# Designed miniproteins, single chains, continued (3): the designs that were tried, part 113

Each design is a single chain, and the fold is of that chain. pLDDT is the mean over its residues in the fold that is shown.

## One batch from the design tools (miniprotein)

Design m11924
Fold by ESMFold2-Fast:
Structure m11924 (fold): chain A 61 residues (1-61)
Amino acid sequence: MDENSRLALTLAAQLRAAGREAVDAALARVKEHQGDPSYTPDDLELAAGLLAALAPGALER
């Protein structure tokens, strides 16, 4: 596991502690910004990886 993956897992643990509503809010925000030109592909990929680690399938409709 690389540095980015470890950082994502640490953030996932914090989101789990914050509870399900925070996870749902983060997922909604990621989806809102997928078409936003202000967001880089790296930012979206990191967010997607974090959500996948915390809640597998969270990115599926």
Scores: mean pLDDT 59

Design m11925
Fold by ESMFold2-Fast:
Structure m11925 (fold): chain A 105 residues (1-105)
Amino acid sequence: MLEDLRRLLLELGYTEEQVDEIVATFEKTKDLPVEERAIELLKTYEKITHTGTLFINLIKYLGVKAALQFAERLLPLASTEQEKRDLLLVINLLRVAMGEPLLPL
C-alpha cells in the first residue's frame, strides 16, 4: 500500500519531499478512524498545494464517501493536467484512508 501510494505520487509529478510528508502522515494516522485519517492526509495536501480545504470541509459536513464521490465527479471536468493531477491525488488519498484500491493514472 505505502509503496504503491509513494510510486503514484511520484508519477503524478510531486517531489520526493512532498511525497515523504504525505507518506509520513499516512503512517502516523494509520490507527485513526477513516474520517480523521482522511482529514489529516488532506491537511498535509493543503500545506503542499493550498487546495485541500474544500475537501476537508466536505468530509466534516458530508463524510469521506461523499467527498470522494465529489472529487470523482470533478475529474472528467478537469481542464488542465495540473487540475487532473490534483484531483487524482485527492481521490487516491481518500481511497487510501478508506482502505480502497488506488485509482490508476
Scores: mean pLDDT 74

Design m11926
Fold by ESMFold2-Fast:
Structure m11926 (fold): chain A 61 residues (1-61)
Amino acid sequence: EAAREEAEKLAEELRKQGKNVIVREFVYTDAAGRELRGWVVAELDEDGLVTSARYFAEELP
């Protein structure tokens, strides 16, 4: 799926820059009642805390 592929590609690019990166899948319901599935790419600092996050989401069928 496009969202997953984009998240994995970004994670690889960030790791090439020496960044600590994790990728997580998530599912949530927005304020309009739409169920969304997505992937988050989070950069971690030296203490393991998230310094930035990018979200790639798609609507579930």
Scores: mean pLDDT 75

Design m11927
Fold by ESMFold2-Fast:
Structure m11927 (fold): chain A 80 residues (1-80)
Amino acid sequence: SPVEEATKEMREVMEKYGEEINKLKEEGKLTEENLDKIFEEAKAELKKIAEKFPDDEQVKENYETAVEILEDAKKKLIES
């Protein structure tokens, strides 16, 4: 299923970048510049996954939700 494939790939992207953020926290390198780069890369990878399934409305919704989650997470990390 396109939804299952896209969901799996999007989950892998979210896990990958979540681990990178945690690593930066542990190393004391959680800077705004590093966060900007990580979140932009994550959003770009999520968009590429969604673009592979352009006719699937559920994949588009999942992409939009994932981007909102990332934007909210970035805002909280920068404002804390």
Scores: mean pLDDT 82

Design m11928
Fold by ESMFold2-Fast:
Parts: C-alpha cells; sequence; structure tokens
Structure m11928 (fold): chain A 80 residues (1-80)
C-alpha cells in the first residue's frame, strides 16, 4: 500500500516491507506498534499496516494524531 502523509510525498508500505528511510521509519513504526498496539488493543495489527511517514512527525503529532488514528482504523477495518 502507498500512503502520502505530512506532505512528504508518497510512502510505500508493503506486506513485506515498509519504506521511507528504511531504518528510521521502520524503527519508529515497530516501536509504536509494539508498544501501543497489543496493549491498547486497537492498533494491535502488527502485520502489514505500519506507520508510514512517522519519521520526525512525533513532536508535531497533534494534527497527525487524528490522521494516523483514522488511517489505522481504516486499515484495520480493511484488514479485518
Amino acid sequence: ARVSIGGGGVVEVDEKASVGEAGEVLGRQAGMVGGTGLKNGIIGDSGSPGNPGHRGVVPADASGEEGARAMSEGILEADK
């Protein structure tokens, strides 16, 4: 899946790979999913849906928080 977030262009998120900065995007995505997903029970899907464009968005997550949430919910519904 390809997603455009934060006006950074397009971020490719595939079932086999998450892209962006590779190391940075993947590291942040894994941390968020692993730390929040299963414990909070809403974004527990650690399969394909990641956190595309999460690199450096954390401090200004206010606007992205709702967008990321709606996106995760949309992906979750599509995945279920």
Scores: mean pLDDT 42

Design m11929
Fold by ESMFold2-Fast:
Structure m11929 (fold): chain A 72 residues (1-72)
Amino acid sequence: SMEKERELALLLARYTVLESAILFHVKIKAPREEIERLLEELKEVAERAIELDPSLREKLEKRIEEVEKAVE
């Protein structure tokens, strides 16, 4: 439905903003607790997007793995 399409678009936009924020915080060596909080939020947003569109699972799980590798 158009409503679900809008919800998915907003979740993917939020995902993109959070992913960019995490990578920026890693680059400027922000506090670990802040990075971990953002990473947890990123995972929650991704899970909600996957629930609406299961075809996104492989793509989003791969992107999260890359983000987790960057924060280590």
Scores: mean pLDDT 89

Design m11930
Fold by ESMFold2-Fast:
Order: sequence, then structure tokens, then C-alpha cells
Structure m11930 (fold): chain A 83 residues (1-83)
Amino acid sequence: SEEKEAEELEKLLKEGAPLEELIEALKKFGGRAEGAILALKMLRSDEETQREALEEIKERLLAAGREVDEELFEKILQELLAK
């Protein structure tokens, strides 16, 4: 389920898992912003922490030479910033 996938992503982020595992966890959401947002929200209710996690994921993707899905990340960022 999406909730289980979100829990997996949260666990990987907290444990400092390798970038490849983080990418595979994000891929399981199939480009669905809602699932990724849920995962980030499960880290903390704190918007600052969620924003830091999102930026770290983007940085790791770019550093590994991976393509960043700008549309997906823009949607996630906008939803995290929206009240």
C-alpha cells in the first residue's frame, strides 16, 4: 500500500540509507506526489524538517547523475508549503 511505501521511505531516510534505496522507494510511488508527500509528512509534522528531507533527496539524485523529476518535486514542495 502507499502507506507502507511511505513508512519504508521514512525508515530509509532516518537510517541514512544509500541513495539507490531512496530512489527505489520514491519510484514505488509511481510519480504520485500524494504518496511522496505522505512519506515526508511522516518524518515530522515540522515543515522545516520536511523541506530539508526533500532538498537532501534532490541533492543526492543530482550528485549521483540521476534525472530529477522537476514536476513531481515542484508538486511536493508546493503541497508542503501550502496550508
Scores: mean pLDDT 68

Design m11931
Fold by ESMFold2-Fast:
Structure m11931 (fold): chain A 89 residues (1-89)
Amino acid sequence: SKGEVELEELIRNKDKNKEKIEKAKKEAEEDLEKLEKERPKVIEKLTKEYIELGYDEEKARERAEVVVETALNLIKIGFDFLLEKVEEV
C-alpha cells in the first residue's frame, strides 16, 4: 500500500537526517579545533597590525588576545545555537 511506502521513507529519512546531523556536529567540532590551533598565529598577526596602528607592543598583544577570544566565543555560541535549532527539526 502507498501509505506503508511513505512511512518507510519517513523512517529512512529520519535515520539519514540523524547521520547528517552527527556528521555536521563532527565537522563543526573539527573546524573549531582547527581555529583553536591557529589562535597563536592570528594573535601574532593582529598584534603586528595593532603595532602598525600606533599601539605599544604590550597593549597591541592584549588587544589582539581579547579580539581573538571574543571572536572565537561568538563563533562557538553561533555553532551551539545552530546545532540546537537543527535538533528541534
Scores: mean pLDDT 75

Design m11932
Fold by ESMFold2-Fast:
Structure m11932 (fold): chain A 96 residues (1-96)
Amino acid sequence: MEELERLLAEFREYLAKAVADPDPERAQAYRERALEALFRGARLVIEEHPERRPEVREQAEEVLADPSAPESVKALARALLAWLDGAPEEEALAAG
């Protein structure tokens, strides 16, 4: 899926910029852009495979319950759960 590959490339680019940037505000903006790209990629997968919505919800809940999960992964899990519960994209991303 070409669009998914593009979103994954965008995620990697912004994550690399966030890690490399010594300015905490710019680094945070890059992390937010990386989360946005990753969220859009996950949404495309769910839209193509709507039968997997219960599985994605369960996995997101497990991620939030795992104290060892990276904060970036927990942010994605919160955003996905909010979107699955009917929040618009903008509100779901704010929940991450």
Scores: mean pLDDT 75

Design m11933
Fold by ESMFold2-Fast:
Structure m11933 (fold): chain A 79 residues (1-79)
Amino acid sequence: SELVSKLKGYLLQVPSLSPPQAGQAALDAASEYLKSTTNVNKGIALVLSAIGLQIENATPEQVKAHLSDLLTAALLELS
């Protein structure tokens, strides 16, 4: 899946990013999930969580956790 491959790519890159870059990556990933998901409420919740991470200048570790949640959600929909 294109989405799963992209989410894995973000997970690998995030530890090397600054907090603003990591927060932007989380938002980009959540937005990609929202565009592809049938669970719109879950997609919206994950986008709002990503916005919260940007506002709080979350650490790359926190962003990685959020991306892992996105990957899990995407994999469940493809299973």
Scores: mean pLDDT 80

Design m11934
Fold by ESMFold2-Fast:
Structure m11934 (fold): chain A 62 residues (1-62)
Amino acid sequence: SAEATLRATEEAVRIIREMREDPSISRVEATERIAEVFTRNEPLLAPTAQANVEKVRKKAEE
């Protein structure tokens, strides 16, 4: 669990870095990828991750 959480965090940081460097990657796309990573490694965080995706999507539409 702890190792899975660290691995998910490292992957999330990688996605965020790629988003910042690559303008073809939107905030919504990056957030969805991060949510998917956490859902795979820490299912207990899936509801929180999905709520964050919805929040980012709404913000991007405004």
Scores: mean pLDDT 74

Design m11935
Fold by ESMFold2-Fast:
Structure m11935 (fold): chain A 65 residues (1-65)
Amino acid sequence: SRDELLERFRQALEEIKASYKETGDEEGYKDSLDRVERHFLEEARKRGLPDAEEEIRKMVEEARK
C-alpha cells in the first residue's frame, strides 16, 4: 500500500542520514539519496501511486538541504 511504501522509504532515509552522521561522507550521502529516490519512485510508479511519488520527491529535496 501507499502507507507501507512511504514508511519503508522513511526508514531507508533515516538509515542514510544516520550513516552520514557517523561517517561524514558527503559524496556517499548524495549518492545514497539519489539511489533511494530512484528506487522508491520506480516502486511508486509501478504501483500507480502519484501522491507517494510527490511525497518521496519532497522528502529527498528536504534531505538535500
Scores: mean pLDDT 84

Design m11936
Fold by ESMFold2-Fast:
Formats: C-alpha cells, sequence, structure tokens
Structure m11936 (fold): chain A 69 residues (1-69)
C-alpha cells in the first residue's frame, strides 16, 4: 500500500500524507462529506479543493484496479 500511495502522490503532485488521508476517508466513509474534506485540508495545510481532487483521483484508481486497499 505505502508504495502505491507514494506513486500516486508523485503522479498528482501532492504529499503522500494527503494521499494517505484521502484513502482513509474513502475506506471509513465511502463518500467523504465536505466537512471531512475541510478537516483533512486544515490538518495538512492545503485547500479543500485540493483534497476533493485527490479523493476523486483515488476513487478512480480504486475502481480501475490501480490501487489495492
Amino acid sequence: LEEQLKRIAKELGVSVALVRGAVGLILHFGEPSDEQIRHLARALGVSPETVRRVVEEIKKRIEEGKLTV
């Protein structure tokens, strides 16, 4: 998993911590709420828009079988 997260972080130009957090939101909640997205954004010092983009990209990669969780 960690190697997959690092690869995705590099491809998306974001921190591995953000990718890891987004995966956690998806695994625990399925569809993260705007409030959950804002909380992760605040914790990592990024915009909520950046978190939403990363969440959507991770969902797509899980659906395509490019990320095993």
Scores: mean pLDDT 78

Design m11937
Fold by ESMFold2-Fast:
Structure m11937 (fold): chain A 65 residues (1-65)
Amino acid sequence: SMVTYRVTVPLETFDPAPFRVAARALGGTFEETSPTEALVTVPAASAQAIVDIAKAQGGTAVEVA
């Protein structure tokens, strides 16, 4: 099953490239919604990778209902 995360990262540290690479590799999607936010959809079993990328950039990833 797929899950969607709202990723929020400070503008100064936000690098979308690791999110795009991970989403593509996992058969998911990545969409920038603002300069500091993105929606990332990936398989639930692989969602930790997105959380870890967000944390590495000083941000957060929260599952969207």
Scores: mean pLDDT 86

Design m11938
Fold by ESMFold2-Fast:
Order: structure tokens, then C-alpha cells, then sequence
Structure m11938 (fold): chain A 72 residues (1-72)
């Protein structure tokens, strides 16, 4: 659910060097967007924010995919 996705993206962001405070803020925004039924918007927003913070596009995509797990 939204809380689990938020917890998972926060852990991934911290592993990639994002500060705990920024990771917490972004994870909270992801949770709220997912609760509103917009997981694709949450993923896109998260990816854009992480790239602006200095993460590679590849690392930002890995975090964003955690918010929008889709089966193959």
C-alpha cells in the first residue's frame, strides 16, 4: 500500500545518498499521491526531484519504480 511504498522509496533514497530529511519529505509526497490514485504522477515527480538533487537518471528511475511496481 502507499505507506509501504513510501517506506521502501525512503530506504532506497537514503542508500543513494539523499539526506534523511529530504528522503522523508519526498516519501510523504509519494504516499499522498498514491493515496489519491496517481502512482504514475508520484513516480514522475519523484524521478524529477531526485535528478534535480544530483542523482543519475538510472538511480532516480530505480527509486521511482519502487513507488509504481507493475508486473511484467
Amino acid sequence: GPQQAADDVKKMMIKLGVSDSIADSLALTVKRMMEMGNPEMAAQMLKDALIKLGLSEEDAEKVAKTATIKGD
Scores: mean pLDDT 78

Design m11939
Fold by ESMFold2-Fast:
Structure m11939 (fold): chain A 79 residues (1-79)
Amino acid sequence: MGIGREILEAIIKLAKENPEKAEELLEALKNNDVERAAEILEETVGLPKEKVYALNDEQRKELAEIIEENLKERKKKEE
């Protein structure tokens, strides 16, 4: 019922290591552009598109919230 651990870990890593791509992913998820979100995840973390397409609306919204939270924390904890 929740997001799979593999996807969750990939998203958190992406937000920390590639914040620019994480922002693009966040925009795709907020716009319900599942195809674009799948492309970004495949290109950045090698996650199969099929895994992203298997996410329901609740899981996609949860992913967007996790990305947004990690990006906000990063910006607030500037050196």
Scores: mean pLDDT 75

Design m11940
Fold by ESMFold2-Fast:
Structure m11940 (fold): chain A 65 residues (1-65)
Amino acid sequence: MSLEELTKRVLEEAKKEFPDAPNLERIVKAATEFAVLSEPGDEEGARRLALGLVKAFVDIDKRAA
């Protein structure tokens, strides 16, 4: 899976869980780039890590508000 395909897949899952999150597309892009660098060659691991990072960033935004 390419970075673009992974980013789109994670974004679709994130939009379902956090539809009102601000800057969700930017957060997903950063999370998937980091996940791919951390889990090279493991598409499922990268997807899980990226989604976990998106959840963490959304939670940080809630705590900072």
Scores: mean pLDDT 76

Design m11941
Fold by ESMFold2-Fast:
Structure m11941 (fold): chain A 98 residues (1-98)
Amino acid sequence: MEEVDKVIEELKKVALTGGSPREIGEALRRAVDVLRKLMEQSPELAKEAADRIVKATKEAYEEALKNGTPEQAQTARTVYNGVKAVADVVKAEAERRS
């Protein structure tokens, strides 16, 4: 789904460029919005999208740890932890609807 790809790119950009708290919050809000829309279509698609977003942000965090500054790594970790928390909620909701 193109919206999931767009959200992944926004989250990776914020994670790797050291986005502001506001930019991190907006990107996480966009991720929540997209996952909610997918949940209404299919709990399975929402769960798959959540896993994909978690994987992409974890990869961005690992990239920041290897090649970024400490500040970039901290921003990427914040983004990764945020999407992981969102994904945990989405997975619980998907299991409830299954």
Scores: mean pLDDT 83

Design m11942
Fold by ESMFold2-Fast:
Structure m11942 (fold): chain A 59 residues (1-59)
Amino acid sequence: GGPAEARAAAERGIASARARLHPEAADKVTEAMRRTLAEGGGADEVDAAGTRAIIEAGG
């Protein structure tokens, strides 16, 4: 819980996506996670947004 944990979740998720996914899919994950973080989402919401972006990108 809290903004620091949400930011850490976004940083980990974005780094993982960039390492493992095609660039277009990684960009979608990055945008979804950053959007959720900017809207005040917690770590769980940020992780859920990233997971959905991966599924929508077909990865």
Scores: mean pLDDT 83

Design m11943
Fold by ESMFold2-Fast:
Structure m11943 (fold): chain A 90 residues (1-90)
Amino acid sequence: SATRERLELVLEPLPEEDRERLVEAALADGMPEELAVIAAQGVVTISGIPDPEKARELGELLVEAARAAGYPRLAEAIEEIVERIVERKE
C-alpha cells in the first residue's frame, strides 16, 4: 500500500524489526496515511535523541498521544520500540 511504502521510507533509520513492527501496528489500527507518517517521524526523532532519559520521556508522551487518539496497537508498538531504543543508548 502507499501508506506502507511511505512508512518504510520514513522508518529507514530504525532496525528492520522495529520498522516492520511499527508499520504493521499502524496498518492494523487503520490509521490515516498522514497521521501514520507523523507518528513514524516522531519515533525516528526519538531514536536520534542522545540522552536516554529524554528519549524515554518523549517516547512516553508519544505513546500517550497514540492511546488518546484511539490507536492502541500503534501505542503498544511505540512503547516496545522506545524501550529498545533507550536500552541501546544505555
Scores: mean pLDDT 87

Design m11944
Fold by ESMFold2-Fast:
Structure m11944 (fold): chain A 80 residues (1-80)
Amino acid sequence: MYLLPGVEVLRYVEGEYEVEFDGKTLKASVIALGREGDELVVFLLTEDGLLYHRVLTPEEAKTDPAVQLVLEKGKEAEPA
């Protein structure tokens, strides 16, 4: 998987999804939720091959559209 060292993937989706991120509409090929220590991280790989990531607060994790999409349509990553 395309992740940085120290990030554990929990769930992901593959496909073509339009997601708003920092005021931009991004076309994501992969959206993944992971952990970095005890923090939740969301990763978006765009169709143009750009990787976006952000650390989520617990409140952001409940309201972020990308997180909700992964929770709704995502599949569980194989546990470590």
Scores: mean pLDDT 72

Design m11945
Fold by ESMFold2-Fast:
Structure m11945 (fold): chain A 95 residues (1-95)
Amino acid sequence: MEELLKEFEEVAEEAIRVFEEEGLRELAELIRRLKELVVKMVKTGDTSREVVEEIERLRREIDRLLREREPSERTREAWERLMSKLDELENTVGL
């Protein structure tokens, strides 16, 4: 799990960088908040409904805003990689 969390953090940092380079600073900030919530959830073991729902809310908000901005393939791929890592991490935690 520690290695998977580290991989998630690395993928999230790459996504933040890509989004910032593409001028999507507000979305990069939302990804940073998503990363912080996921890291806190894993480190504390807090899989409460409130935490899970907030993570899902941020995922949906970022995805919606990305669609509205007609993102580049690079930005889309970075987001897809992050979502794949998040799904892998959530499955490992039992979500």
Scores: mean pLDDT 83

Design m11946
Fold by ESMFold2-Fast:
Structure m11946 (fold): chain A 99 residues (1-99)
Amino acid sequence: ENKEEAKKALDEALEALREALKVAPDDKDLINRLIAVALQLIGARILLDRGRWEEALRTLKAIVEELEELLEETTNPELKAALEKALEALKKAIEALEA
């Protein structure tokens, strides 16, 4: 696998996070955490575009930990589904970068 596959998976993760933001309850702290994750993903995407894939990889691994924590805290089924989709896409991006 390669950086183009990682970029595609990262774009899929960003789409899943946009869906998460749409279905998230009106909870300011939760929304702020989701926005922070989305901004970090955008940063990782820029790092990949600039060939800084080791830095992108470290950022993505940190985001995975945050999303796993959000999944454990979330009771909303639609939000859980969106976060699970984002996490799956992120793990694919990490796998592609480590290959």
Scores: mean pLDDT 84

Design m11947
Fold by ESMFold2-Fast:
Structure m11947 (fold): chain A 92 residues (1-92)
Amino acid sequence: MDRAFSILGRRFGVSVSTLRRMARRIRNSDTDQIYQWIDQSNQRQRIIYYAIMVILGADPDIISYIIRRLDDQSRRQAMQILRDVNRDLGVI
């Protein structure tokens, strides 16, 4: 988990501590609260939420909800982050 958050932290210029807080908040929140945060977020924040959700193994419906709300550039960035995280964590 710390390896994946270190990759995201370098990619977005965000501390691992901030990413861990976001992940903890996501785990302790219901689906409706998560959807509200996504809807209120800009494209950069949505990519960060997507990456955290993938690392946490979150509900595929939530992940799909985020993807549908990303523009083409942000979607490409999200796919690249997924590949980088999966490669570095050895996830097949």
Scores: mean pLDDT 76

Design m11948
Fold by ESMFold2-Fast:
Structure m11948 (fold): chain A 62 residues (1-62)
Amino acid sequence: SKRRELALKIGKALVENQKLSLTQAEIEKLTGISRATINELVKAGYLVREGKYLKLSPEFVE
């Protein structure tokens, strides 16, 4: 699905930056994915929010 592809793009950005989590603004800057789309990925369970930081759901951790 398109949401899965966007989640994998965020995962690639995490790996390339050697991070487990990024802020919403950092994800937007690194991937070009909009704030609204990032929020939809959180609602859909692809991303987990920890304060201001976002990480991939355990389904995408390997």
Scores: mean pLDDT 81

Design m11949
Fold by ESMFold2-Fast:
Structure m11949 (fold): chain A 86 residues (1-86)
Amino acid sequence: MLKEENAEGARALVERAEELIEEAKKALEAGNAEEAIKHALLAMFLATVARSEGYLAGDEELVERAERLFREAKEILEEAEKLKAE
């Protein structure tokens, strides 16, 4: 029961992090550094939670997916911070 709940939670957080990464990419394309930073930071936070939930569920694929999303969001954050500095 709890393990299944953690897996469902991790999947929902992964899906939301993916949506936020797409919103961050759109903000970068629009030149909106502040919105890109906001969405990237939230995606990183949700990916971190999803990784923990995936670990508790024993779902290695969810953990790996969450870790990939964290790295992607971090790269977007770095690009957005560079755009803001210009």
Scores: mean pLDDT 84

Design m11950
Fold by ESMFold2-Fast:
Structure m11950 (fold): chain A 78 residues (1-78)
Amino acid sequence: MSEEEAVALVREALEAELADEPERLRRAVLAALDREVELGESLDLRALLRAQGLSDAEIERAHEAVGRAQRRVAELLA
């Protein structure tokens, strides 16, 4: 699997896990993923979301959604 294919799977899983969340939260998480891809490094997701004005409760839900999406992709690759 290419890096491009892996990023597409993570993005699709994240969109599914965030489908019931407000558009602002979904957009912020997807923008953070896009930035990690651009930089080629893992970023502090909580710091990025806090900088975008999200509440601690929204940041926690986003972090849980990212964890679920990553688990889903890992299971597909196993």
Scores: mean pLDDT 76

Design m11951
Fold by ESMFold2-Fast:
Structure m11951 (fold): chain A 90 residues (1-90)
Amino acid sequence: MLEQTPEMIEKLLAYVKEIIEEVKKMIEEGKPLDEIAEALLKKLLEFALEVLKEQGKEEEAKKLEKEVKENYEHLLEAAKKIVEDLLAAL
């Protein structure tokens, strides 16, 4: 399917690296786990919405925002686990 371009894959990999480094910096600054997890979730959502909008998938972007809002607490708990794994790796 023609949903992804090579440029989008490279952008995704670079963005993941930036998110990991940003989360590590927040941990080093002593930010609360909840704040770090919220920042991670927000960054991932912003990236996904940007990708969908660049592909002209405005309705899919709106659906994603709704699904994230409806599942926010569950996604936040998942983000906290990711942050805890990153903290353990430091």
Scores: mean pLDDT 75

Design m11952
Fold by ESMFold2-Fast:
Structure m11952 (fold): chain A 89 residues (1-89)
Amino acid sequence: MSIAEETLEALEKIRELVKDNPLLLKAAENLIKELEENPEDLARALMGLGALDVFVRIFRLFGELPEEVAEEISEILLEVQKKLEAEIA
């Protein structure tokens, strides 16, 4: 499976986890679309994952996302970010 396919699978899992948060859901959907349109732009994908992580942390800090859900998303993001960084290097 390509790194782009692995990243898309991770984003689909995140999308399901944020389905009750309209802003995070839209962010996840936009990132999925961007990666589907530009699967070779791994640097852009990595930047998008970083932006999503920041938003997840912000929503967690302000009580807009359950802590256990935020932790699961952060673990998924960390795993795919490591894989993308290894591929870019």
Scores: mean pLDDT 84

Design m11953
Fold by ESMFold2-Fast:
Structure m11953 (fold): chain A 61 residues (1-61)
Amino acid sequence: SAEERIQALRDRLERTRAAVEDHKAKLKQVLSPEEYAGWKAELDRFLAVEEARVQAEIDAL
């Protein structure tokens, strides 16, 4: 159903958010603060694009 597809898309997005936060935590331990800031900006941009994509898919259902 559309409701099941919407829930699956939301669950996938939440797993992606969790993976991004885990990745940021690991990078923060290894990189300098300046290098970390650059990677954080790229990961935040990636997540924003993915959130927009998921919302567009939901809106198309």
Scores: mean pLDDT 88

Design m11954
Fold by ESMFold2-Fast:
Structure m11954 (fold): chain A 93 residues (1-93)
Amino acid sequence: SDEEAKKAFAEGQKAYEKGDSETAEKYLKESIEKGSGKLKGLSLFGLGVLYMQQGDLEKAVEYLEKAAELLKESDPELAELARKLAEEAKKKL
């Protein structure tokens, strides 16, 4: 449900801020599975950024490109940022 996805997203963000990358990944994935629309796009963006910081560039590209597609109508500026970050990750592959 969207409520469960929102809770998972919030827990993922808290874990990320504390530097707990494993917990952040787990909750962001749960948010993607249970969420839809803009929230799913935000969670995909969060995972993409997390993978970039971990050096998992192939996963970073995958999640950032998915985020850009889902966010293109609801948050076009964030969608463009996701595309730029995906291109940056591709240059390092």
Scores: mean pLDDT 88

Design m11955
Fold by ESMFold2-Fast:
Structure m11955 (fold): chain A 75 residues (1-75)
Amino acid sequence: SISQLGDDLQQKRQYVLDSLRNRNWTPDTAYALGFVLGFRTDQKKQRDFIRKNLSKDYQQSAFDGLTQGRNLVRK
């Protein structure tokens, strides 16, 4: 539901903040970063942020999250 999306987004935001602070990324936390960024405007800026802050190993997971987050907002 839409209310459950709010709770999920807050949890993903916390995972992102912890990963940014510790510079310790996993595919799951990279996906969570992308998902959170997918809800924001200026998708080119969000993709550039991912490329700047994540290694190549985690960028695809973040881009997958970005696509899913964006699709939920635009539909």
Scores: mean pLDDT 75

Design m11956
Fold by ESMFold2-Fast:
Structure m11956 (fold): chain A 63 residues (1-63)
Amino acid sequence: STGAAAGAAAAVRFGGVSEAAARAGHDLYEQGKGPEGAAAGIAEAGATGSRARGSGHMVAQLG
């Protein structure tokens, strides 16, 4: 059903954002940006995912 599909999509996006944030932090750390760069990368990935999650939900609601 549409509701079930929307719920699954939201969960996938949330998980994807967490994984992307972890990868961004790890990548910045390896580049020698240190913990400050890793933290900044994680925060930015989280903010981006938050927007994507909101947009996805609205689109699913309208579709």
Scores: mean pLDDT 52

Design m11957
Fold by ESMFold2-Fast:
Structure m11957 (fold): chain A 80 residues (1-80)
Amino acid sequence: GATGLSLEETLKAIAERMQAEGYSEETVKRAVEVRRLWHQGYSLEEIAKKLGLSTETVEELYELAYRVSQQIAADVATAR
């Protein structure tokens, strides 16, 4: 909706938060791409094939990006 963050704004926020938490640039880039491809309707197996990663690594990156997105949402909800 017009008042919500776009996918790209959400992905940027995830990247900024992960960088602030000390994750490497490559890990941040991979986590963001996993989240983007998942939102586009790709399975974790298809994402693994597209990124040249194992399905196991993609599952870990998906969980990480999801967890960070939930932290951002919580921070926004509790900010006063």
Scores: mean pLDDT 79

Design m11958
Fold by ESMFold2-Fast:
Structure m11958 (fold): chain A 88 residues (1-88)
Amino acid sequence: STYEELRERIRRSGAEYGKPEATEIALEQLDLRERLRSGELRVTEEELLERARGLPEELQEGIREAIREGRLEEAYLALRAYELLRER
């Protein structure tokens, strides 16, 4: 499957170039995209805005713009990437 092929490629690339944290983030982003696409994961505008309240202003603005344009999936992926970076 294309999804499993991409996952394996990201994993190998990260190992080869010594970028384990970047690889972990990329793999989670790939998993989240697939779950959003399949409908396994659903996000609401309300949830996104609430979780974004503690983020930098520029990212909060980006999330609001994505919501306004109907790009909830992209808003969620950006929010989640930042949360992972902040925890590391």
Scores: mean pLDDT 73

Design m11959
Fold by ESMFold2-Fast:
Structure m11959 (fold): chain A 69 residues (1-69)
Amino acid sequence: DDAARRAQIQAAVDRNFDVTMRDDPLSPEEQEQLRARLLRVGDIAWNYRLGRDVPEARAHRAHLAELAA
């Protein structure tokens, strides 16, 4: 179930986000941007692992990496 897997990704993002924020807290705007990016990357990675639209998932990941540079 993709919805259940997305919930697992969300839980992992929340856990890692809390740890990240402990030592170097971001502004609320930066927090929302980071969370949105992590969720997007997680969704892309999940589709890649399932073998779904692998070329598109890789292209989106490459574009995200370029924007992060």
Scores: mean pLDDT 61

